# Ledger of designs, part 26: designed miniproteins, single chains, continued (4)

Each design is a single chain, and the fold is of that chain. pLDDT is the mean over its residues in the fold that is shown.

## One batch from the design tools (miniprotein)

Design m12881
Fold by ESMFold2-Fast:
Structure m12881 (fold): chain A 74 residues (1-74)
Amino acid sequence: MEEEIKKLREEAKKYAEKAKNLADTSHQLIDQAEKATPEQAAELRSQARDYATQANKYVKKAVELIKKAEELEK
């Protein structure tokens, strides 16, 4: 049981790291959009939104794994 909980927490950490990397990429695209032409800015903001959506998906997965680990600790 302890090993199972540890594995779930480790997987949650990996998903959290992936989410952070995607969120950082999204932020970089927004920064690039500020310096771009209006047409390029629209495209960059669209891409940033896609990365932010994927980051949120990974955050939800990490939270789900943490909840599962917490349930096993009961």
Scores: mean pLDDT 84

Design m12882
Fold by ESMFold2-Fast:
Structure m12882 (fold): chain A 66 residues (1-66)
Amino acid sequence: VPRRVRLTATGSNPPVVFNGVPLKEGESVEDLLRARLVDEENDLLVLTTERGTIIAATSNAVLTEL
């Protein structure tokens, strides 16, 4: 069963980007998670979801599993 997640932008610098569109601070995206890449050394989080791709810095995003 695909896992549903919520990603919340906690800052705007660097921005959290969903399908090429930056989120404002406090905005969230909820979707079914297909794949996850976490690279803490490069402060990079990439989520592939049913509706598209989220790219974030791990320092400016909160991932919640629903």
Scores: mean pLDDT 81

Design m12883
Fold by ESMFold2-Fast:
Parts: sequence; structure tokens; C-alpha cells
Structure m12883 (fold): chain A 63 residues (1-63)
Amino acid sequence: KKVDERIDKLIAEGKISEEDKEKIRKLTQNGARYLYERGVITKEEYDKLLDENFEKALKELGV
């Protein structure tokens, strides 16, 4: 999964901790999971929304 690969890379680079991984994952899935589970968006749209939410989460954490 694109988001998980990016998180693992940031951990390897020492920019975030493993504790931050769970927080970023929750922030990244916020709203996207609801829309996908409700059938409002496709899997492709879900993956795109996760990428957008991931970038927002990084900005909120100051990364």
C-alpha cells in the first residue's frame, strides 16, 4: 500500500518514529474509510484520498 510504503521510508530516514506510524495511519484513513465502506467511492478513489490525507497528516505533524 502506497501510504504504508511512504510511512516506512520516513521511519527509515529517522523523520518519524514507529509510534507516529499509527497516528498517521488513523489521520490518513479519517473519512476515507467511511466513504469506501458506504460504497460512495471506488477503491481507486479511496487510494487517492488516502494519499491526500497522508500529505495533510504530515503537514499537521510538522514533517
Scores: mean pLDDT 72

Design m12884
Fold by ESMFold2-Fast:
Parts: structure tokens; C-alpha cells; sequence
Structure m12884 (fold): chain A 76 residues (1-76)
């Protein structure tokens, strides 16, 4: 059986992400793999989305797709 996909959602109002935010997203992805996610990882930038919308998307991915979805605020 394929394990769940690990999805890290980075929030950015401007569509820009810092190198520090990318490094943190990679750390979260590795933690997600360790805590029940599979080997497949997606880091997704959410431009102009609110924390509420990101949380709702993460919940939808978990419930409907079985993904291991995490949210990171990416604006410094």
C-alpha cells in the first residue's frame, strides 16, 4: 500500500518565500514522513490565502485524499 503524500502548505501574501521558510518546510516534510506520511512530498505555495483557507485545504486533503498535510506561515 502507498503511504499518504506529505504536503507542506506555505502561506505568502506576496507569492514570495524566504530560503528560511523553504528550509523549515523541508524540515516539516521530513517530520511528516517520520510521523506517518509516505516518501512522496509536495511543497505548495499558497499566494494570497488566509490561514483559515490554508487550514481548510489541509483538512480537506487529510479527509478526502488521505494526505499528511501541514501548514507553515512563510512570510519571515
Amino acid sequence: MKKPKVVVLILSETGKVTEESLEEAKKLAEAGKKHGGGDEVEIRLLTGKSPKEATELADKLRKEKGDYALVLEGEG
Scores: mean pLDDT 74

Design m12885
Fold by ESMFold2-Fast:
Structure m12885 (fold): chain A 91 residues (1-91)
Amino acid sequence: SLVEKVKKILEEILEIFKEIQNNDDVKKHDEYRKKLNELQEELEKLVSELNEEEKRELAKYLGFSKEQQEKLSPLQLVNMYLKKEIEKILD
C-alpha cells in the first residue's frame, strides 16, 4: 500500500541518520546528504498521493492525536515525526 511505502521511506531516513551517528567515515556525509534529499523528494510525492483514510492511518502510526491531524497537513505531521526521531538519534 501507499502507506507502507511511506513507512519504509521514514525507516530508511532514520537508518541513514543512525549510520551517520555511528559511522567513523565522515567522508560519506555528502553521499548520505544526497540520499536523504532523494528520499525526502519521494516521501513528499507519496504523501501528496494519500487519500483521507491513508492519511489518518499514517498519522495514527506516527503517534499523532486527532487534534494534531486536524491542525497540520500530512507532510507537516511526517516532518514533525522525523524531527523528533532524528533528535533522539543525534542526542
Scores: mean pLDDT 84

Design m12886
Fold by ESMFold2-Fast:
Structure m12886 (fold): chain A 81 residues (1-81)
Amino acid sequence: MKEKIAEMAEQRLEGVFEAEEERVRRGLLSVKEAEERLKETIDLITQELQDLGFSQSFVDELRKRLEEFAKKRVEKLREEV
């Protein structure tokens, strides 16, 4: 169950990234603004899970996983634009 929730959180974050990446590539948004949007999404996901009563250890590990995912995607985008 927890791994499935982590996968769904990553899929949600990836969807947000794909939308923001398109906006960056079209010159409508900076890479920094896209990074800020991803951080906001991670905060929303982690807050939602905390409110649902998930353990602090799970939420902390998921946050690290999502932050690493976002960092890798943003770094790749920054190199390509």
Scores: mean pLDDT 83

Design m12887
Fold by ESMFold2-Fast:
Structure m12887 (fold): chain A 80 residues (1-80)
Amino acid sequence: MSVKELYVEALKELLEKLKDASEEILKIIEEGLAKVEAAETDEEAEEIFGETIEKVLEVATEEQKKIIEEVVEKLLEKLS
């Protein structure tokens, strides 16, 4: 699996786990997913993913932040 595919998978997992979240959170993740899928390099995909996670964390509840952190930690383990 490519590095880009790992970021796409992580964002899709977030959409599934946060499906009952606010429209604002879902929109941020959906926009991030589209941008990552359009990225031409792994470096661009990483930058877009990081920006997307930062934006979601600004509006997420403490419970949602825990879910986001868990998904990000799993992704970082796969990238190592």
Scores: mean pLDDT 83

Design m12888
Fold by ESMFold2-Fast:
Structure m12888 (fold): chain A 73 residues (1-73)
Amino acid sequence: MKEFEKGVAKLTIKTPGIEATYEGIILSGKATEDSLEVTFADAAPEGRDAVTHAKFTGKIESVEVEVLEEVEF
């Protein structure tokens, strides 16, 4: 299992047939071989009240994190 901590990042998730890119402040995350769960907020201050919890299930081909501050896996 992999966990990552809070940080400002750009997250790109690729699954078979789908590629999604999210930008924001990563608040928490946990990855397994079959799933990825991420909680993040918008980088802009007005968007931070709109916390998003995203769950991706099934085979994940790749997860790319562009770290702007600090995120640990």
Scores: mean pLDDT 57

Design m12889
Fold by ESMFold2-Fast:
Structure m12889 (fold): chain A 80 residues (1-80)
Amino acid sequence: MKEKAIEEARESLELAREAARRYKETTDPAVQTGAALRGIGSVINMALLYKKTGVEEVKKLALEAAEILREAGLKVEVEL
């Protein structure tokens, strides 16, 4: 269970990285909005996974994803 939770969190982190990159690089407002929603959604999913499993590595990955989005200019509000 713990290993699967960490793997799922890592996949969500990669989705957040790609979303942040696209958000910064796109000139299309619709693409930018879609990237923002995907990035925020990935952090929310990781936060929920942490709350269900209590796996500290999942919390660490969720905070890393939130920081990546924040550096890209996206405000992410999630309680961990």
Scores: mean pLDDT 83

Design m12890
Fold by ESMFold2-Fast:
Structure m12890 (fold): chain A 67 residues (1-67)
Amino acid sequence: SRAQQGLQLMLQAAQAAMQGNDDQARQYFQQASDTLSGDPDAGRQVQRQADTLLTPEQRDAVVQAYQ
């Protein structure tokens, strides 16, 4: 589903951010955003799953890549 595709892209973005590949992280986040833009339910589901699957360090790396 779109939620599964969006989650996969979010996980790839988090991995790229942790590796210091900010350009790659931004690209994956853009793809995730585009995938989820028309489906608020999928977006909320992905957010909950990401909160469960990302470590605090991965979450921080993601935030830093977009600040």
Scores: mean pLDDT 72

Design m12891
Fold by ESMFold2-Fast:
Structure m12891 (fold): chain A 80 residues (1-80)
Amino acid sequence: NELEELEKKGKEQVETGELFEEVGRRGGDISEEEKEKLQKIVEEIKAQIKKEGLPLTSETMTQLIKERKEEGKKLLEEVK
């Protein structure tokens, strides 16, 4: 029961929260274009999970977000 509650809360928190929180911490002055790129990455992760038939759990989403988060940082660093 407690694990199911944590999974439920994690699912809601993990969808965009951690990625946006870290980017906000870097200065908070993020362009709309940068926000759109991050949003697209998250949407692609969700679409991939659905397409591949992976279990839609907080753990799976967190893992994929972390992998894409590193890619997102590289994209933001290249945009100068």
Scores: mean pLDDT 57

Design m12892
Fold by ESMFold2-Fast:
Structure m12892 (fold): chain A 77 residues (1-77)
Amino acid sequence: NADEIVELLKQALREVAELLDTEEAREAVARVLATESTARQQATAAKPDDQTVEEIKRFIEEEMEKVKELVERRRRE
């Protein structure tokens, strides 16, 4: 369900924001993900298609990977 995906996204974003401990990082990540997620969610709500759901999943995965890399890179350094 799209609702579950959005909730997971919100929780992940909050966790990452806390880990980074920076307001700027929180705003940047939240802004990018929220904007795209909202647009995609609207499309899914109208007509839930397997392809649309997969595209949303892919976008979330790519964004999450970027955030994870940022956090790991900062922790490693």
Scores: mean pLDDT 59

Design m12893
Fold by ESMFold2-Fast:
Structure m12893 (fold): chain A 89 residues (1-89)
Amino acid sequence: GVVDPKKLESIAEKAAESLRNEAAKQRAQGNTYTAKELEDLSDRLLAAARAHDVKAVLGTLQRGYIYSTDEETRETLREAIKELEKMID
């Protein structure tokens, strides 16, 4: 089906915020490499959503879920993946 662009952006923005929150926690712990990777994933996610690239959004969410070690972030990404999967069949 056709994914609503506003809904896609909303899903991506919530997931991107969660990734940035984990990145801030990692920076506070001195894990600068991990923080940079999470920030890059957040930026890629927002760019993909604004481009209306549903496959890129889903792929970036899946990569973020595998990379994340923060329980709250993982739960947010998992819910985003499930919501998006329901919209694309």
Scores: mean pLDDT 87

Design m12894
Fold by ESMFold2-Fast:
Parts: C-alpha cells; sequence; structure tokens
Structure m12894 (fold): chain A 75 residues (1-75)
C-alpha cells in the first residue's frame, strides 16, 4: 500500500540527490571529456525525470550509469 506522504518524501530526497550530483558534475567539467560530460548529464536528466514520475529504482540505475561513465573517464 502506497503512503502518499512517504512517496513524496522519497521523490524529494531523490530529486535533491540528483540536483547535487549535477552540480558536482558541472564543477568537474574541466576534468572530464566532452563526451563523458554530455553522457553523464543526459543520464542525470533522465534520472530526474524518472524520479519525478515515481520510478525510483530506474532513477537509481541511471545514476549508477552516470557515475560509472565519470569513473571510467577519470581512470
Amino acid sequence: MIDLNSQEMQQEIMESFIRMMRAILKQSKDKLSEKSYKQATDLLDQALQEARQGNIKLAQQLIKQAVQIIDDDLS
């Protein structure tokens, strides 16, 4: 059974986390290739859209993909 207040709280937490990740990514733009920066930004934008739709698990998977792209580029 879905508690609406609990769902709103989960969405707000996820959206705040994604916004923080996007800010960190922007600060690191000069350390990343243009390709990796664009791919990671696109994945985080998709994650934010999915979080807003309540698809929290998919948003989490998209965040993991963005982090992997960043890690691979910095390695």
Scores: mean pLDDT 79

Design m12895
Fold by ESMFold2-Fast:
Structure m12895 (fold): chain A 104 residues (1-104)
Amino acid sequence: SLEEKLKKALEELLELIEKLKEAIENSDLDTVDELMAKMVELLDLLAEVIGSDKLREYLNNFDAEGAEKLLTEKVSPEVGELTRKLIEAFEELLKLAEELANKK
């Protein structure tokens, strides 16, 4: 089903964020660049699968609440919740990267 495919894609994105966090903590810039590129591609594919330019806008602005509401209405509450968690995790990842860059 579409819901099952989206759940798998969102879970893959969450795993990718954990790998990015590890690479950032290890200052492995080549791995960070590779994983960031994959993440952008997966986010674009997610927006295309949903067929919503509004989702892309919410992702670009880190609007976790807007994205959750949209996906809850279009797919399911479970997909909406996973999308909120993804955006929140991505925002935390960017804050971590910024803090590490400012430390050195």
Scores: mean pLDDT 75

Design m12896
Fold by ESMFold2-Fast:
Structure m12896 (fold): chain A 75 residues (1-75)
Amino acid sequence: SAADEELIADLEAALARMERSDEATARVIGQLVIDLLRGHGVPEAEVAALEAALARSVEEFRRKVREIIAQIRAR
């Protein structure tokens, strides 16, 4: 759908910005990504897993977001 395409574009842009940012800025962007995904109906269990990942590692968080993008592309 157009909404899924827009979501993927926003997520990819956020991941690219996180990669170019310091850790503190990347964590702020990560929280915005979590809020965006919650708004798009991603299950709360997956949102909770993303919040836990972001708290542990920005790189783990980015990997999980890439997995979500792949899932959206597959539907």
Scores: mean pLDDT 86

Design m12897
Fold by ESMFold2-Fast:
Structure m12897 (fold): chain A 94 residues (1-94)
Amino acid sequence: MKTAEDIIKEHMGRLARAVATAKSEAELLAAARETHDWLLAEMVRNGLTSEEDIAMYRTAMEAFLADHAARLSPATRAALRALGEETVARLRAA
């Protein structure tokens, strides 16, 4: 069974690859949604929906956005943050 840390680490790796390889903002946002849907499914399947698990995800996502601020437009950063908030709401609803 994977821990929240393992799932979040894999998700952040996928997101970093998307930032490095995407040829357009639309391609990046599509890849970001795909990895967020994967993260949601994995965390729910493993029962990792506590406020502590959610806080770990939120901390990792904010660090990711800060680390990539120079490479991402303000609009793309806002879209990724909104997707993160949507994912948090869906984890809490599970």
Scores: mean pLDDT 86

Design m12898
Fold by ESMFold2-Fast:
Structure m12898 (fold): chain A 64 residues (1-64)
Amino acid sequence: MSLEEEIREALAKLGITAPDSVVKSIARGIGSRENLDRLQEQGLADALGISRSQAREILRLLKS
């Protein structure tokens, strides 16, 4: 099961479009679902080029 796929699904649910390269980079940085608790909203927002509030909703979906 791929963290990359889970990230892509969360983005799709929120209507956010991101390049495959960015999704892969985020998945590599996290390494596993267990590291989601350590991922900061600002870091995710910067990586995706989105607002901090959108990053927060992505993290909520990934942790749910």
Scores: mean pLDDT 72

Design m12899
Fold by ESMFold2-Fast:
Structure m12899 (fold): chain A 68 residues (1-68)
Amino acid sequence: MIRVSAAGLEEARAALPGLEAAVAALEAELKEALANRDKYSDREIAVLYAALSLQRVALDLAREMVAA
């Protein structure tokens, strides 16, 4: 399990709403990009996938820190 200080735990709790919002925003943007592929390049879609994957990892880590 990830070990956290009290300060780290507070930071993780404070970051959770922002991380959840960021994931939701990227999922919505990716969904729109996939629906309008003629307006988005394959590179742009790949960048959205990468950003979403990174934000999901950050959200999962923050949730683990809060749960620890």
Scores: mean pLDDT 77

Design m12900
Fold by ESMFold2-Fast:
Structure m12900 (fold): chain A 85 residues (1-85)
Amino acid sequence: SQRARLAELQARIDALDAEYKKLKDDGTLTKEKLEELIKRVDELIEEAMALLREAPRELISEAIGLILRLIGRRLDLERELKKLE
């Protein structure tokens, strides 16, 4: 179901956010780890966009919310990457 896909996508975003927070809190953010996280966010954006294209009207707002969350995370990761350059 589309709602199950949305929930699974949400869980993957939560897992990525938890990993990023841990790396940041531990001071173990490297350029390589940031580049990996950015790649994973870009893949999640593509999946969220695909889900949005197929979403029933009732799920459109939730799908848009996930896309906005991912865009915000990408901007945070790019900001951290620039600090290491």
Scores: mean pLDDT 87

Design m12901
Fold by ESMFold2-Fast:
Structure m12901 (fold): chain A 83 residues (1-83)
Amino acid sequence: MEELLKKIKDIISGKPLKEGENIMFDRHVGAVMHKEDAGDLTKSPVSGYPLEDLGPLNREIALGIYVSMVANERLEYDPSLLE
């Protein structure tokens, strides 16, 4: 989990994600941001598509984000991060 979260970075601040942090997600391009960095944004600054409030980050949410980021070519697939 920790190694996975080190690979997922906030698109606005560049900070890595941590478990329990509130996050906003752009499913169209696989971009993530902390809720505090998104502020009052309702649409992604990257794609213009609606942002999803995923709530506090847990392992299941982090895996879903990682898969989406790989599918959108933002991260390379690394099976060791899923173990």
Scores: mean pLDDT 76

Design m12902
Fold by ESMFold2-Fast:
Structure m12902 (fold): chain A 65 residues (1-65)
Amino acid sequence: ALTVAAGTPARSKASGVEGTVAGVANGKAGIQLPDGGVVLEPATDVEVKVDGKWVTLPADATLAA
């Protein structure tokens, strides 16, 4: 399973929104928008930026403590 830190750059393939990871659990990911809003998406519709690359979240992804 991929463990992702809060604040990691994230974008949704479903809605096209971009922001940072607010949370990841139970096959869902929360993307915090620059304006302070949060959008919940299926994890598999979300890409996170790891090592300069966009990586699709697996369904079993988790948030780092």
Scores: mean pLDDT 80

Design m12903
Fold by ESMFold2-Fast:
Structure m12903 (fold): chain A 68 residues (1-68)
Amino acid sequence: MGLDLALLQMAAGMIGSSEGAQAAAERLDANPYASREEMVDMVAEATGKSREEVREAIERARREREAA
């Protein structure tokens, strides 16, 4: 679950404002046991982006981590 938090934080930073990304990080930190879908919802709400945009950003971040 901690690994998903790092990826979600990166995704929020890619698609959201600094304020939106910070709000997302706070919500994720408060809910470390949330499911992946719940975490995506939190990021989408905090950044004002769609779930699809959040998932695209996560896939991009994951591909970057896979390359390492």
Scores: mean pLDDT 72

Design m12904
Fold by ESMFold2-Fast:
Structure m12904 (fold): chain A 75 residues (1-75)
Amino acid sequence: ELQERLGREGQELLDRLKEELGLSDEEVVALEEEAIERTREKYGHLTGPDAAEQALKGYAEVLRELVEERLREAE
């Protein structure tokens, strides 16, 4: 299931970030909210049957980028 797979991948990235940086649940939620906002800006205009799939893939990519940015800042 695509949604389950993308959600799991996103959650694994967040879990790794939380473990490495000792983030609070509130900080993790803030990262998720930022990823949702960026995804909506990039993909919110899409319509049709593939729009949801494209948005979910975009969300996973944005979330991954945010996690990578945060890890780089920690260095």
Scores: mean pLDDT 71

Design m12905
Fold by ESMFold2-Fast:
Structure m12905 (fold): chain A 71 residues (1-71)
Amino acid sequence: SAADAAAQARAGELGTEAMKRYYPVGKAILKGIDAMKAGKSREEAIELAVKYLEDQGATPEQIELVRRAIA
């Protein structure tokens, strides 16, 4: 229905904005997880993920999200 199509389009818009905002955070978390899989400590993984975000010009809030996700 038109209402279902409108709801799906709005969900897609919100998802796109969330991905634009949180994509660097997701990338950083994956880098941290991959570092731990490669034998690095959780502390080293957090430092690598935070450095990646800082290099991307991330906000303090985005950095805090990554610290919480890996810790």
Scores: mean pLDDT 75

Design m12906
Fold by ESMFold2-Fast:
Structure m12906 (fold): chain A 102 residues (1-102)
Amino acid sequence: SRIDQIRAYGQQLIDLLQQQYAQETDPKRKEVLQEAIETVQRITDLVISTLESTDDPLVLEMTAGVIRVARGVTINLLRKAGVPEDVIQQAEEIWDKIVEVA
């Protein structure tokens, strides 16, 4: 289902960011990475909850807009935390899959 795919991609993104968090030694960068992880969790939960409650095209389009904003916010947080560009590209690709499925 779409919900199962979003859940899987959301978890894949969280796992990627948790690996970066585990490798980070700077406390301020760890705080930024934690904010990115929490943002992914909150948005993924919101998207799943929305898909479980409605199939209204307007609400779904607005939800896709929220995902696009969350993508931009989390990518900016990863750059601020000094995450390597190859990892940032992986995060962008996972976000794009979430948008495509939603």
Scores: mean pLDDT 88

Design m12907
Fold by ESMFold2-Fast:
Structure m12907 (fold): chain A 111 residues (1-111)
Amino acid sequence: MKELKEETIKVLEEIIARYNELLSKETDPEIKRLLQRIIDNYNKVIEVIKETEDPLMLEATLGSLIMLLTVELHTIKTEFPDRTELIELIEESLDRVSEQAQKVAKLLEEL
């Protein structure tokens, strides 16, 4: 659990760093607002993960993040289809978070 928790936090922090880089270059106020919301959601997830030792809570927290990212991806593809760098970052983020969720699911099967 401890190593998987630390690995998951590191993955989320790396994703946040990439969103912060996009935010620093962005001039569209609506996209700035969306990027800030995404960053805030990741930071809340990291806080929850840091406070839990329960693999079920970790799985549920990552599942919620996947759902939020899926909704955000759909919104951005619909409203800002030309923002290919942002779309690709959300898709990559979904893949990385899903990989961590799969590792947690595997740990739960071994309990």
Scores: mean pLDDT 86

Design m12908
Fold by ESMFold2-Fast:
Structure m12908 (fold): chain A 95 residues (1-95)
Amino acid sequence: MTHMERNDARKWAAMDAAQRAALAAQHRAILDTARREAARMRAARAGRPLTPAQRAQGAAAARLLARFLEEARGRPVTTSLVTAEALHLIGAAVS
């Protein structure tokens, strides 16, 4: 276990219903942001490849989502599914 995974497990165990509801709202915000960014990247292609700057931006977003997926280990399946879906959307837009 990483320090991040242990810290997340402790925080999750201490969460009450209100804190878990707030986390669910954050999950929705992450997924919505990923969907909007993926759509923006696809629109920016408009018959041409992504620029190096756009590709770097997408890669940075994918790395942040991958880190969040790692932090989600041991959490409820909804957290893992939301972060996996967000990462997949960004990855597909960058590819």
Scores: mean pLDDT 60

Design m12909
Fold by ESMFold2-Fast:
Structure m12909 (fold): chain A 96 residues (1-96)
Amino acid sequence: MEEFEELGVSAEERELVEKAMEYLDKAAEYVKQKKYEEAQKYIEKAEELRKKIKNELLRVGLDAAIGVIYKGLGYEERAQRYADLLREAVARLEAE
């Protein structure tokens, strides 16, 4: 899509985001089941994929999702770090 080309999104980054979102969906399911150890493993898989994503807009979406799940787990320091990353990224995007 032209929009993704304009944002500098590669097919490889799109696949990484899709896979990371699949891991976060599984983590959220485990949180609802109170299987926090299993949820943590899937969040860590998503965090590994996030490190390979260079596009800031795509990282913002993942950071928001990861932060919400960590807050649900009571991992306050990790949740706060992702909230800080989201705030910083939004400020950069608004600056254009």
Scores: mean pLDDT 78

Design m12910
Fold by ESMFold2-Fast:
Structure m12910 (fold): chain A 67 residues (1-67)
Amino acid sequence: GKEKLLRAVKLLEEDPRERLSLEEVRKILTEAGLTPSQALLDSFDVDGDGYVSKDRLIAILRGAAGE
């Protein structure tokens, strides 16, 4: 639910990394209660380099939580 998405946001805000691999993103989304497909993960990888910026991931999670 929404609480899991907001918790994932807080964990990301505490993470010192600026970018996360698609495998880390998949794990975070799954722990937040989402079921990400490979196509969905690839859509988050706008740069096509196998990574998602932390700020972008936070924005996605907040959007999914209705923030």
Scores: mean pLDDT 75

Design m12911
Fold by ESMFold2-Fast:
Structure m12911 (fold): chain A 74 residues (1-74)
Amino acid sequence: MLKKHNFLVRAEPDVEAARAQAQAALDAVKAEKIVLRDTATGTKTEAETGEEALEIVAQASAAGHSVSLTIYSK
């Protein structure tokens, strides 16, 4: 059974600051599965890699959207 960890990545004017929030979450938890939800649109995306998750966060932050980051671990 996988453990579920929820993080809010806040939209930042500096997209690298938003990436840093997401990277800290990924560093804290060994991810088996990563799901991101854009809090403004409600769109959910499953990232295959941590790098994909960081790119999704950067794009959302550039649009002014915060992301709910859910990491599943063992």
Scores: mean pLDDT 83

Design m12912
Fold by ESMFold2-Fast:
Structure m12912 (fold): chain A 100 residues (1-100)
Amino acid sequence: SEVERLEQELIDLVRKTLEEIAKAMKDPEKAQKAYEVILEGFSEMLEAARAGDKEKANEIFDKTYKELKEILSDDPEALKIVDETYPRIKELLDRIYEAR
């Protein structure tokens, strides 16, 4: 279905973003913390989106983004990756909701 295709596109985008952040970050402890925040936030966001709760999915994503910016505050390359990815994930969430 279109929803399944968009969900896969979202999963692929998050995976690619995680790989790019891991390559950019030089502090392995901060990289691990960022990885955990992204995985937890993405999992909760996707569950909310699948339940049809677009508002909750966006709230979880915004909270995750804010936590990531705090963790990555000293890493401008990783922060740039997150900032460039943010609007793309928001667009995919909107498209997933509209396709339901």
Scores: mean pLDDT 82

Design m12913
Fold by ESMFold2-Fast:
Structure m12913 (fold): chain A 80 residues (1-80)
Amino acid sequence: FLDELLSKLEKEYKDTLAKAKALYEQGKPKEAAQLLRDSAKKFQKLYDLSKQAGVPNWKKFKDYAEELEKQAKKIEEEAK
């Protein structure tokens, strides 16, 4: 059950990156950055909840959130 949920969340992370890339390539960097930031906030909340529950394996959510924020910042800086 949990493994299926983890696989679904990893797919959501990858799908979000792909959608943001498509938006950026279409000349919509603001929309791309916003999508990445919204997704990063979701993964940060998942990490915070998992950390509070004492689940060490959920550190991946922090990594996903940090990478999404990093990509959003790069798009915003390059699109000015």
Scores: mean pLDDT 79

Design m12914
Fold by ESMFold2-Fast:
Structure m12914 (fold): chain A 89 residues (1-89)
Amino acid sequence: SEEEKREIEEELEAIEKALKERIERLKELLPLATPEVKKRIDIVILSYKSILEEKLYEEIEEYNPKAAEALRKEIEMIKELKKKLEELK
């Protein structure tokens, strides 16, 4: 239905907007951070990029395997929502 299409589209747009906004806020902190904190910020940015690009960055798996597993589930959820959107025409 048009209602279901709208809801899925709005949810996907909200997720993308929120992730992009979080990435920009984190980038603003990079010049002020110590090298160790910069590495952690970089990993968090890569985590958000993994969701946006629907592809897990290997650095996340090396840093935190549990976080990588959680991200794989989030990526799969996004893929399922996009597939549903396509099926609704």
Scores: mean pLDDT 84

Design m12915
Fold by ESMFold2-Fast:
Structure m12915 (fold): chain A 79 residues (1-79)
Amino acid sequence: SLPELLEKIREILESKGVSKEAIDRVLTTLATGYILGKSAEEIARTARQTLRTLAGDKLSDAELEEIEKEILELLEELE
């Protein structure tokens, strides 16, 4: 379910030291994209771009790529 996906992503981001404010913005981006019927690829890409902007000093490009991949995989499991 979407709530379970959002919880899992929150846990992943918290484990990497991402701030609550940045996490809340990313989760809002994920939920909004899903509700609007955007593709899993577009949602995951937009979430990565949001994380890069808000937490680019905390996360490497490799970590951002892995998080995008994890988001994509979880979204594909919903559909």
Scores: mean pLDDT 84

